# Designed miniproteins, single chains, continued (5), part 65

Each design is a single chain, and the fold is of that chain. pLDDT is the mean over its residues in the fold that is shown.

## One batch from the design tools (miniprotein)

Design m18394
Fold by ESMFold2-Fast:
Formats: C-alpha cells, structure tokens, sequence
Structure m18394 (fold): chain A 59 residues (1-59)
C-alpha cells in the first residue's frame, strides 16, 4: 500500500529533520514535497520523483 509507505517516510523525515518542531506542524504530504525538492536540488531526480509520488498518494 503506497499510502502506508508514504506516511511512514513522512514520519521518518519529521523525526530526523534539523527542525522537528517546524516539521511537526506540516502535513505528511508537505514534508514529502519538501524532501522531493531537496533531492531535485541534489541532482537525485529519481528520488525526487519517488517522493513526489508518495506525496500525491497521501493527498
């Protein structure tokens, strides 16, 4: 179930972010979109696409 995997990834990102309090205020979809943008900035286009799909699955 892609939605379950997406929620799990969002939870991991919120827990291990450099600002957990700010991330806790964001929706799971918003956190996944931020991760996708960061991967795109790093040139990791496949990971960026994967995380965008996760965000779309839980919207």
Amino acid sequence: DEKKKAKEKAKELKEWSQDPEAMAKLSDAEVLKIAAERYEEQGKLELAEKYRKYAKAIE
Scores: mean pLDDT 77

Design m18395
Fold by ESMFold2-Fast:
Structure m18395 (fold): chain A 65 residues (1-65)
Amino acid sequence: DEVRERVREVAEELRALQEELKDAVITSEEEERALAARLEEPTRRLDELRERDPEVVREVSEELR
């Protein structure tokens, strides 16, 4: 179940980044840009996976709550 593994990896990565952002104190434009860039790639991958297998993405998202 490669798709489910990929979805879980990306979702966990996004969750970890979102938690970092919640606690982050951004002190420069460079830091803000770097954080945005880190979120962009995983978000794009998750969107691609959702388009291909929306049910799998939904299931994995429910598991991670």
Scores: mean pLDDT 74

Design m18396
Fold by ESMFold2-Fast:
Structure m18396 (fold): chain A 86 residues (1-86)
Amino acid sequence: LIPEDASPEVANLATAAGLWAVAAIVSKDPQERRDALDAAEGNLIRAAELAGADVTPVRQHLEKARAALDAGNYEEALRHVREAIR
């Protein structure tokens, strides 16, 4: 998703987003899951904007991840999160 030669700021935001996304999936508290996923989304969107990348695929995958978490399907949520951070 983020180019290898991306600026340090973009790379750091993408890394932070990935860590927050993992935290969202492994958290047992529904509020912590939502907060972590919101943080991941914000960081991914910011990184994509700084890189000049299309944010649409990121948003689509995160929307599906949220729906899966709300449905209690954590494996499906994790799959969509992985697609968003790629």
Scores: mean pLDDT 67

Design m18397
Fold by ESMFold2-Fast:
Structure m18397 (fold): chain A 65 residues (1-65)
Amino acid sequence: MAEELLQKAIEAYKKGDYEKAARLFVEAARTGSPELRQKAADLATKMAAENPKVAEELRRIDAER
């Protein structure tokens, strides 16, 4: 469930697990409704802007797929 994935992503980010947070945001963006996908993408972008490690992990995930 994409909503649950989004909650797990936020919790991982709060704990400093940026790799897990980034992967969970990507999964939420792939599996949710269009509205939830947009919300997940917006939150991931915001967190990446606030924390460079999140941006790095998101770029790594994109390269792996």
Scores: mean pLDDT 75

Design m18398
Fold by ESMFold2-Fast:
Structure m18398 (fold): chain A 88 residues (1-88)
Amino acid sequence: SKKEEALKEAQEEILPLIQKAKEVYERLEKEDPEKAKEFLKEYEKIAKKIDEEIEKLKNASEEEVDKKLEELKKKIEELKKLIEKYEK
């Protein structure tokens, strides 16, 4: 289904970012524990937004799937930017 394909596409983008976020968090815990706490709080906020957009996509009509996927991809982009911010 179109919805199943959209969810798989989103998961393929999200899974590598979760792995990178974990690596960033583990590095920060060793080097700067206060920055690790800040990163985790920002990560949790974005993760919640991503979960909310995934639920919207799951509940979307066939006609809405493309728009809901685009909205979800915007939240995935926020996660990419967070990771980039803390990679340095």
Scores: mean pLDDT 87

Design m18399
Fold by ESMFold2-Fast:
Structure m18399 (fold): chain A 67 residues (1-67)
Amino acid sequence: PSEEELDAEILEALGEIWLAVSLIYAKNTGDKEKALEDVKKFAERLLALGASPEVVERIIKDAEEKL
């Protein structure tokens, strides 16, 4: 894979990891609002770093569905 492809894969993986961590946080604290807000803020940062808008949208949608 190219460096560009590897960067995209890493950013996607980071987004998925952050979503998983946020879901665990919500489960343990009951603070779904903060968990969702944190996911949205992290998704904005991923987009700024060059993550695919499609990947970012999927992560946010999954967060909204699961929280």
Scores: mean pLDDT 80

Design m18400
Fold by ESMFold2-Fast:
Structure m18400 (fold): chain A 76 residues (1-76)
Amino acid sequence: MSNEEILNKLKEEIEKELRELAEKLNVPQTVTEAVLQRLRKEVEDLLKDKVSKEEAIKILKKSKEQLENLIREIGE
């Protein structure tokens, strides 16, 4: 599997989890879409920078945790 395929699959899995979390916490859709756009931009930048698969996965995992925390703080 290519680095691009792996990163896109992880992106889709993270987007699903972020949407589910936002819905559970009744976070406004505008905020949810902003969070998802930030994730998509980060994946695009990682693909352009040609980082290693291992480093890219580590960065996305950290971003997932940060974005989940942001959603939780807004949802209270």
Scores: mean pLDDT 80

Design m18401
Fold by ESMFold2-Fast:
Structure m18401 (fold): chain A 96 residues (1-96)
Amino acid sequence: MAMERAAEAAREAARAAMKTEGRGSAAAGAAAGAAAAGAYAAARLGDGESVARSAEAAAGAAEAAARHGEGEAAEEARRAGREAEEAGREAARAAE
C-alpha cells in the first residue's frame, strides 16, 4: 500500500517533469521517468527501501525540471515532486 502510493507518486512526478519545456528539462524528465520505473520494479519486489529511494530520485528530477521550466508545467512538476517525496518518506517508514 505505501509502496504502491510512492510508486504512483513517482510516476506522476515523472509525467509532470516531462511536460516542462526548457533547456535541461528533457534530461531531468528522462531521469524522473527512469526513477519512476525503478520505484515500480522495487514495489513489485516488496522492497520498500528501494521504492523510497526511487521516489526521492523522481522528486529531485521533477524539481530540477521545474527549475529549467516556467509557468503552469513547472509549478505542476514542483507540486508532484513534493508529493513523491512525501509518499517516499511514508514508504521508508513502513519498511522500517
Scores: mean pLDDT 79

Design m18402
Fold by ESMFold2-Fast:
Order: C-alpha cells, then structure tokens, then sequence
Structure m18402 (fold): chain A 57 residues (1-57)
C-alpha cells in the first residue's frame, strides 16, 4: 500500500545519505512495485532513480 511505499522511500533516502547506493536502489525499487497500480508516474520515477543509484554503486 501507499503507507508501506512511503516508509520504503524514507528508508531509501536514509540509505542514500549513508552512501549505501545499492541498498537505496533496492528500497526505491520495492516502493515502486507497491505504487505501480496506485501511482504509475511516481513508480516510474522511483525505478529511474534506482537505476541511476545502481550505476553509481
């Protein structure tokens, strides 16, 4: 659900601030999966951010 996705986005932001780019990417992908039907635009944006972070790791 949306609340779970919001928690995962927050955890992903914390991982990013800690320099844990792969962990942040995994968390953002999980949030994107939860939002795929409810908010496809946000889901796509989270997947794009995750891809960029994976390339940095």
Amino acid sequence: GVEEAERLVREGQEAYKAGKYKEAADLFRQAAELLAEEDPVRSKALNEVAKILEEKA
Scores: mean pLDDT 84

Design m18403
Fold by ESMFold2-Fast:
Structure m18403 (fold): chain A 56 residues (1-56)
Amino acid sequence: GPLSKEVQEALLAIKRYKETLVLFPDNKEALERMKKALREVARGTPLEKEAEELIK
């Protein structure tokens, strides 16, 4: 079945974080903001653990 909106948003946030980490690895302020947003978006979804491991 279709993914829930919350899971879709978490997947998109993970993708955007990975892209930013590759393209702008020196933009620490943006990466820290994205880490916080990703943690919030992934919370309570099946992607929570993957997101937490990614942002370590």
Scores: mean pLDDT 82

Design m18404
Fold by ESMFold2-Fast:
Structure m18404 (fold): chain A 60 residues (1-60)
Amino acid sequence: GPKLVRAVVDLPKTSEDELALRKGELVEVLEEVDENWWLVRSLATGEVGLVPKSALEEVP
């Protein structure tokens, strides 16, 4: 199934390639772009963007 992770903090969108998230928001990991940045899809909005992996935690 999809790899689901949750935002641990509120994230502002600071560039057009990034995704703004609310703390507790669920996202699907699409690609691990590098060691620090993941491409994710918001389950709430369907929007896709880059987020720092340090702002995410795995959902059991």
Scores: mean pLDDT 82

Design m18406
Fold by ESMFold2-Fast:
Structure m18406 (fold): chain A 86 residues (1-86)
Amino acid sequence: MDKTVENGLKVIELAAKVAEEKGDKELAEKLRELAEEGEKISKLPEEEREKAAKELEEKYEEAVKKALEEYGEELKKAVEELQEEL
């Protein structure tokens, strides 16, 4: 599995968890859908995976930006805690 994609999925999962804990069910669902798409893309052949990963990266950046605007402090703390465990 691509380490960059794997790390991105972990960040999306953390953002979804933070959104859910704050009661933002809609944002949590959107973030989980992106995590599921990333997981599907990770299983594609190399050539198709690169194209699909680029499209996912754009959606990922938009979703993470939205989560940071709403829950930036909590999300940043969760990401820092994850990086300490790695």
Scores: mean pLDDT 72

Design m18407
Fold by ESMFold2-Fast:
Order: sequence, then C-alpha cells, then structure tokens
Structure m18407 (fold): chain A 71 residues (1-71)
Amino acid sequence: SEADKLLEEAERLAEEMVEAAKAGDNERTRQLRERGKELLERAREISEELAKKIEEMFDKAQREGVRALAL
C-alpha cells in the first residue's frame, strides 16, 4: 500500500538523519529534514495517524543525533 511505502521510506530517512548528525554534516542534516517535511505532508494526505507515526520516527532520530553530537 501507499502507507507501507511511506513508512519504509521514513524508516530509511530516519536512519540517514541519525548518521548525518553523528558525522556532524549540517548540510546533509538540513537536506534530510526538508525531505522529512515533504514526506510528512504526503503522509497527512493519506491519514493523520500515519503522519503521527512518521513524525515520531523523525523525533526519535533527531534525539539520537543530538546525543551523538554531545551539544
């Protein structure tokens, strides 16, 4: 389904976000966050529930990335 494809894409994007943050790659982190926003907009067109699930994945990835940067 479209929802399953978006979830798979979100999981891969979240993993890339963590790795970019660990590498201190600010430009890549910015680009990945922009892609994340586009993905969330697409998810909201399907359902608010799907969007919430994807948003939680991205929030978790950001928290892991911030810890890795030790800011």
Scores: mean pLDDT 79

Design m18408
Fold by ESMFold2-Fast:
Structure m18408 (fold): chain A 83 residues (1-83)
Amino acid sequence: ELRELAAALAPRDPGLAQGLLDAAELLENPELVPEAARPEIEEAARALAEAGRAALAGDDEAALAHLREALAHLRRAGEAAEA
């Protein structure tokens, strides 16, 4: 799903497309992520996928809201990795 969304977004939003590919890489290779941070990385990937779908639908406000949600989960992933 993330890679499919990235392919669809690449022509119009290469930055968001790369973010989706990076999220897919982390989910496919969990050894790259501290165990305690993995649930928050999964939530960030989910929010990023929702941002991608909103962007494809032309809903820039919803896309931005989901990007903020993904960023919040990434911050918590950093905190969890230190715990």
Scores: mean pLDDT 80

Design m18409
Fold by ESMFold2-Fast:
Structure m18409 (fold): chain A 94 residues (1-94)
Amino acid sequence: ETIHITVEPGDEVRYVTLPGNGGKLVFSADEDVYLTLTAVSADTPLEVFNSSQPQGTKLYKGEGLTFRLPAGKTITVVNPGSKDAVIAYLARAA
C-alpha cells in the first residue's frame, strides 16, 4: 500500500498512519520545503529514502529528522515492521 501526500509550508504538525508490512508513504511538494518527520509510534525503525540517500536513513521511535524536499522531488518512508506506525510531519518554506 502506498499513500501520497503533497505537503505545504505551515505551522501545523500533521499525523499519518503508515501501514505495516512494507507500507509506503511518499511526500512531494510544489515548492522547496524543509520536511521534518517524527516517528511517534514505530516498533521497527522506519526507512526514509530521497535522491541524496538512496540506501535509506533509519528513523527510530521518538526520533525526528529534517530533510530538504525540493519542488518536484519525493521523500519516501517505508514501514518494514508488522505493525502500523504513526508519523508526525511538518513542512517549512526552504
Scores: mean pLDDT 82

Design m18410
Fold by ESMFold2-Fast:
Structure m18410 (fold): chain A 88 residues (1-88)
Amino acid sequence: SPLVARAEKLKERALKALEEAEKALEKGDLEGAEKHLLEAEEELGLLEILLGIARIEGEEEDAEHIEKLIDELREKLDKLKKKIEEKK
């Protein structure tokens, strides 16, 4: 599915941003960690748009796949966000 292929690319970008945020946090670079966290949040926002498109188009199987990617990324994002807030 073209929508799923686009969603997987957005997921990979979000995961890369989360990895860079964790590396910045490990170095004590709080500003860098927050910057990369924001980048991951932006990619998640684009995934939400793709989910909306899949739902409007009636592509139920694609929508379910994209929703699972969003749920997984939200869990990782929330955990990292809490770690960053604890360092403030």
Scores: mean pLDDT 88

Design m18411
Fold by ESMFold2-Fast:
Structure m18411 (fold): chain A 56 residues (1-56)
Amino acid sequence: MEKKREEELRKRMIKKLMETRGVSEEEAQEVVDIVLKELKEQGVSLEQIEEGLDLA
C-alpha cells in the first residue's frame, strides 16, 4: 500500500509541476524526487503531502 501510494503521489506532483512550471517530465521527476526526500526528512507524512496537493 505505502509503496504504491508514494508512486501515485509522485505522479500527481510530476503532473502539477509540468502544468505550473512548463518543465519536461524528466525535470519534473527529478524535482519531485528531491522534494519528497526533503519532506520525508522533515517528518512530513505522505497524507499531509497529498492534502497539500489535492485539497478539494
Scores: mean pLDDT 73

Design m18412
Fold by ESMFold2-Fast:
Structure m18412 (fold): chain A 56 residues (1-56)
Amino acid sequence: SSQVQQLRQQAQQVLQDTSQQSLELMKQSSDDGSRAGLQGLGQVTQLDQQAQQVQS
């Protein structure tokens, strides 16, 4: 239970951090911002999948 909660909190934190960083990078390069966003979403998906495996 606590492990699942930690993974989901980490996923939310990564999503927020990635969103902010992508926006800053897009001011310099839209390509860099888009890439950072995709990487962050991938990490969020991985953390969510791990949370589901722990609950299963």
Scores: mean pLDDT 74

Design m18413
Fold by ESMFold2-Fast:
Structure m18413 (fold): chain A 61 residues (1-61)
Amino acid sequence: MLSREERLERLRELLLQGKSFREIAEELGISVATVRRLRRELLEREVEEGIKLIEEGVKAL
């Protein structure tokens, strides 16, 4: 059983390699629908992390 965070990291890596949602689903052993949901979650997390990075930058003087 893969943790949600591990699945998100693997999804990101496979997307960077140019793999399709179908190929990612096969690699992770999940459905394409689940890949689409994880993709949405990954994008939301990246936006939140980007905001946090900017806040930390201004916090660092």
Scores: mean pLDDT 72

Design m18414
Fold by ESMFold2-Fast:
Structure m18414 (fold): chain A 113 residues (1-113)
Amino acid sequence: SGIEKFLEGKKYLQEERYEEAIEKFKEAIKELGENNAEAWYYLGEAYLKQKRYEEAIEYFEKAIKLDPNNAAAYKYLGEAYLKQGRYEKAREYYEKALELDPNNERAKELLEK
């Protein structure tokens, strides 16, 4: 049931149905428990796509606390902080994303500018 809701959330995210994705990922976390790093990561991505940067940051920080090797989560944290005008935090997370994935073109481009 919780896994089913998680997969539905991923499907809604792919369809750019971000509000439905958010509801499904929240239901998945409620059923699967708070230690599911992947659910927190996708919840953060859905909020980021909605330009809800404060919530996106909160959920990506939960994701990286559970899975510190998720390069994409650090990249998206950098993007969310950049959108808030928090340039030093954005740089910190882009540098971390590049440590984990040196071929991350987005993080590399933003760090060089």
Scores: mean pLDDT 85

Design m18415
Fold by ESMFold2-Fast:
Structure m18415 (fold): chain A 60 residues (1-60)
Amino acid sequence: SPADEAHRLLEEARQAEKNGDFKTAAELYRRAADHYRQSGNTAMAERAEKLAKEAEEKAK
């Protein structure tokens, strides 16, 4: 389901972030947000978008 895919992408993003790969983490967080939005989970989509922005800032 979109929700299951979103959760998988969120965990992959967290792993990329732990490895210092903030660019990959940001991309994965944005993909997770899209899947949460598709499943109607607006709260998790907004959270994932915020995490993507934070990862993008760390990548600079």
Scores: mean pLDDT 86

Design m18416
Fold by ESMFold2-Fast:
Structure m18416 (fold): chain A 74 residues (1-74)
Amino acid sequence: DYLERARELLDRIAAAKDDPEAARKAFAELQALLAEAAASLSPEEFEELAREIERLAEERKEELLAAHKAVAEA
């Protein structure tokens, strides 16, 4: 289930705001997941998945922004 895997990865990124290496690895795994989904799903299914992931990311936007800054500053 791509959505469940994406949720787990977003939670790992949110938890890793003080660990740039863990955050970077989780971001890389999320990108790999999106590439896998894009190759496996129809355009309609991928659009629906992307919308769901965007919603999950919005719920975690502060933590995700902090993790992104930690990676950029490391």
Scores: mean pLDDT 81

Design m18417
Fold by ESMFold2-Fast:
Structure m18417 (fold): chain A 63 residues (1-63)
Amino acid sequence: MREAGEILLALGEKAEKEGDYEKAAQYFATASEMFRKAGNDAEAERAQKLSEEAAEKAKEAKE
């Protein structure tokens, strides 16, 4: 489970590069949850920030 957060971060970054910001936000949000449960609060905070940034970009596409 600890390494699942790292895999989800990589998937989120890939989705972001592909312009799929909704998928990126979802992956980053799940990565944050995995890191938080593993006790890695620094990585959880980073992943949460990335999720919020990706979600903002997805909302801009809706506008």
Scores: mean pLDDT 79

Design m18418
Fold by ESMFold2-Fast:
Structure m18418 (fold): chain A 106 residues (1-106)
Amino acid sequence: GIEKARNLLNDAKNRSNALLAQARKLVEENPFLGLGAMNQALNEVNKSSNEITSLVDAEKKRSGTPEAAKEADDILKDVEDLKNDVNQGAEDIRKLAKKKLEELKK
């Protein structure tokens, strides 16, 4: 239900943020390892967003109430915000990795 979707969203946010933080540290040591951790964060968010969306859609159909529809829409907005945040973080990691790779060529 809705509570399970909220818990999955919170777990996805914590896990993706941890992976992006690890990616940033790894880029300083090895840009390829940093890009690997970045890709793991993107995969986790995409997988979790699909699972959360499926749960929320099922609950919205099952309940049929305006309250459930509003909670569903709020969660879907938070999922979209998380996807945008992780994509932005991934782009920042890509830029850092590119800069480090260019430095290694000198």
Scores: mean pLDDT 86

Design m18419
Fold by ESMFold2-Fast:
Structure m18419 (fold): chain A 63 residues (1-63)
Amino acid sequence: MATYTIPAAYELPSVQAAADRATAEYGRVEVVKAGPNSFASLEKAVRTLKQFRADAEAARAAA
């Protein structure tokens, strides 16, 4: 199980789509929303999305 934190003010549809695919392929993953609405929060959301995709791809390669 993997848990990812994203700024609550920046919901990324790509994060939700990636979470749905990862749940279907590898079991349950959770995306936790947290943080203030700011430019730094937007940057963190983008980094979290990239990390989540990398983790999903690594799990696929390990299967």
Scores: mean pLDDT 55

Design m18420
Fold by ESMFold2-Fast:
Structure m18420 (fold): chain A 61 residues (1-61)
Amino acid sequence: SGLDQLRTHLETLSDDEQLAVARQIARLHGYSDAEIDALLAELKTMSKTQRIDRILALFAS
């Protein structure tokens, strides 16, 4: 599926690059600055697997 291909891509990215992707997609979906800051703070505390799953959920929304 497209999400499986995207997961593989995200797994090749650094932590900072994964956060940049999350910021970009959240902005494209109309998230406020406060919502983006909250999302990024949450993602920074997650394991790599949890972070990727959360970012994929943004693309699926």
Scores: mean pLDDT 85

Design m18421
Fold by ESMFold2-Fast:
Structure m18421 (fold): chain A 72 residues (1-72)
Amino acid sequence: DPYAEAAYVLANAGYPDLAIKFAEKALERKVSARNYLALGIAYLAQGDEEKAREYFKKALELDPDFVEAKRL
């Protein structure tokens, strides 16, 4: 998903607010564990660990075997 990938790049580059917006767009297009993970990573980059944890939990609820969400 190009929006989820853009969210990862933006979060790693130090633009968490833009990362959140792109992750939200990815989630609007498709509700998926990967898109919830992207939003969680964006919030983690912003320093909002509580929201990050909520979205990682949502990712695991959609796919319990989603290894990337379990690592975080």
Scores: mean pLDDT 79

Design m18422
Fold by ESMFold2-Fast:
Structure m18422 (fold): chain A 74 residues (1-74)
Amino acid sequence: MPSVASLRETLAIALALARREAATLSPEAQGQVDALAREFERRAREAIAAGDAEGFLRLMQEFGKRVREIVAAD
């Protein structure tokens, strides 16, 4: 089972990568990524607090997909 520290590190890396990609996009797309990152950070932290590792991983997969869709559309 992944540790709480490991899940928090995974979240931090995912958010950092999304923000790096957003920095090269239009201001509109940057706003979309920022809003998405805030929503998924909140939900991911709730999953970590609940001990829901499977829900956490599903949220990370969905977040990555949504960020890629914003990048591709810009």
Scores: mean pLDDT 84

Design m18423
Fold by ESMFold2-Fast:
Structure m18423 (fold): chain A 58 residues (1-58)
Amino acid sequence: KEIEELKREIEKLIKETKLNENEKEALKEAYKIIESTDDEEKQKQLLEILKLTLENLK
């Protein structure tokens, strides 16, 4: 559930953040790779890193 909330929050941030097209593409690709990760704990860690990266871009 925590991971599901993180995924949705990050996906929303990617869409709502004022990124150029190349940045959006790169982040969407990274997000998809993270989402395909088997390890739930590792996936959560990677999602938190991605979220922090997106927050820093604001």
Scores: mean pLDDT 73

Design m18424
Fold by ESMFold2-Fast:
Structure m18424 (fold): chain A 65 residues (1-65)
Amino acid sequence: GALREKAEEIGKSYGLSDEQAKRIADEAVRLYEEGLISEEEALKLAEEQAKLEAEANKAKEELEK
């Protein structure tokens, strides 16, 4: 659906892999479909998780240099 596609695009925009973007989108969509959060909250959650994972990836890369 449109929510999943938007959440995946958010992950991709932060440089995450297809697999990471899909995991973030799956979690956001699950919470929305269970009625725990709104669509807007699901997209915000996806963006925050994408930012955190992108920062973690960058920190790991710096530690190996």
Scores: mean pLDDT 81

Design m18425
Fold by ESMFold2-Fast:
Structure m18425 (fold): chain A 94 residues (1-94)
Amino acid sequence: AILNPSEKALEVLRLASEAVKAILAGDFEKARELGERLVELARELPKEDLLAGEVAVALLLMTAGVAKVAGDEEAAKLAREIAERVEKALEEVR
């Protein structure tokens, strides 16, 4: 549950936050590295903590929307790509 998350769920949320910060800073190499770790950790989430993974996806999609409005198409594309990969990883554990 999001209100009492596991350590893995908290780490997913932390990695998502760090990836968002890297994307917005234009550090796309760091964002890709964080995205890969986020996808791997999302596959390991227990079923009761899948909401934390969905929150991470929502945060990345929101970041993609903000970047698109700001005219940063590379940031928007990368945020969407990471979000789609995380969502696919979550589907594999459902």
Scores: mean pLDDT 82

Design m18426
Fold by ESMFold2-Fast:
Structure m18426 (fold): chain A 75 residues (1-75)
Amino acid sequence: MARPAPRLAVSGSNPEKVAKAVARAREAAERIPDADFLGISEAADGSMVGATLVRVEDPENGRPTAVIAETFVVE
């Protein structure tokens, strides 16, 4: 029924590239029904790298197990 939107974490120095990467991440999340986390970070060359993570299970140590469902790059 009601489910929380995927969590978003963004890091980057270029606001224009950050905005483009966030838009790409939101589009990816809409295609991935189990998307739990969207991570966006700036690479050394200034490109933005994004990853959409899906939580598959919680390990016994209490930390969630997540797998990368999709990655993208914004130059």
Scores: mean pLDDT 68

Design m18427
Fold by ESMFold2-Fast:
Structure m18427 (fold): chain A 99 residues (1-99)
Amino acid sequence: SAAEERARRLIEEAARVVEEGIERVRKAESLEEAQEIARETALEVARLLSKAELEDPEVVARTVGAVLLLMSASVAESKEEAIADMEAALEVLREAAEL
């Protein structure tokens, strides 16, 4: 339960990083800037999830899926596509925090 509580807090922190990343992408003046923000967001989320030492296979699968969505955003062809991928990652992280 202490490990589960720590993991939940780190997943919730990762979700906050994605929320902040989405707002930064909305303010980005170019697609290149939006892609770089999504990349930075993906790396920080991956770092937090690694620190969580997740053991539940369903939680692991969902959090890996969220990182892949953020990586997809980092190569998106438009800001709208990057935001959509990041919003999808946010939903997956929120679902993982409830498991």
Scores: mean pLDDT 89

Design m18428
Fold by ESMFold2-Fast:
Structure m18428 (fold): chain A 76 residues (1-76)
Amino acid sequence: SAAEKLKEISRLVGRRDGSPVPQLIKYLEDEDPYVRFEAVLALGIIGSAEGLPALEKATSDEDPTVAETARIVLSL
């Protein structure tokens, strides 16, 4: 469920190392724009270079909030 995915994203962000990045990148392809939005924020908080190509792709997301959030995160 979306709630379970969001709980997992919160858990992954708490680590703040590169280890959760591959799983967060998978959530950027999720059907739910809210899940993608939270994954963008999580990747931004972690700040790993491994997540940068996926964040750049997210700037073109069909959901305007996801796309704008990815642009903001990349500007930090």
Scores: mean pLDDT 80

Design m18429
Fold by ESMFold2-Fast:
Structure m18429 (fold): chain A 64 residues (1-64)
Amino acid sequence: MILVGVVFDRPVTDADKAAIEALGGRVVASDGNTAVVEVPDDPQVLEAIAALPGVRSVRPLTTT
């Protein structure tokens, strides 16, 4: 599992959190347009999250 910062071009909504969780991520924290998400170390999951509507960037923060 790794932590990633997901930056949106708008404020994070509950629908955005649900979409991330449906892709196998776990939203640990969110503030304004940024969500901190724990995800499997899987490029396909990271690409799927980056493809969500309104996502500007996905940045690895830590590794486990």
Scores: mean pLDDT 79

Design m18430
Fold by ESMFold2-Fast:
Structure m18430 (fold): chain A 117 residues (1-117)
Amino acid sequence: MLKVTESGGGSYAVGSSATLTSTATGGPVTAFAWIREQAGKGGTGVAGISGDGSKVSFADEVKDRVTISFDAANQTSYLNLSNLQPEDTAVYYSLATSATKPVQLAFGEGTTLTVTG
């Protein structure tokens, strides 16, 4: 069964950079997506990448300071956030998908990023 494990959260200073990591096990990954939940807001998209790296997408509010990559050999997605702002304080969740039959989806337990300064 497809599973994801997230890391890279913690406390960061305003203007610094963070890399959040999600590793998928239990099946081949066809896409990764990252979403976040900020206090008082529902889940919002941050970035997505296809398993072949050919298609990437970014939310407009973070587009100029976020990058996403996928290491297919280790089934690991890296979300890099640069120039961190207090509004980046959120719980970050990853979603991995697999085009098996039946299709499999896995959500992580979330990693908390806190930005202060």
Scores: mean pLDDT 83

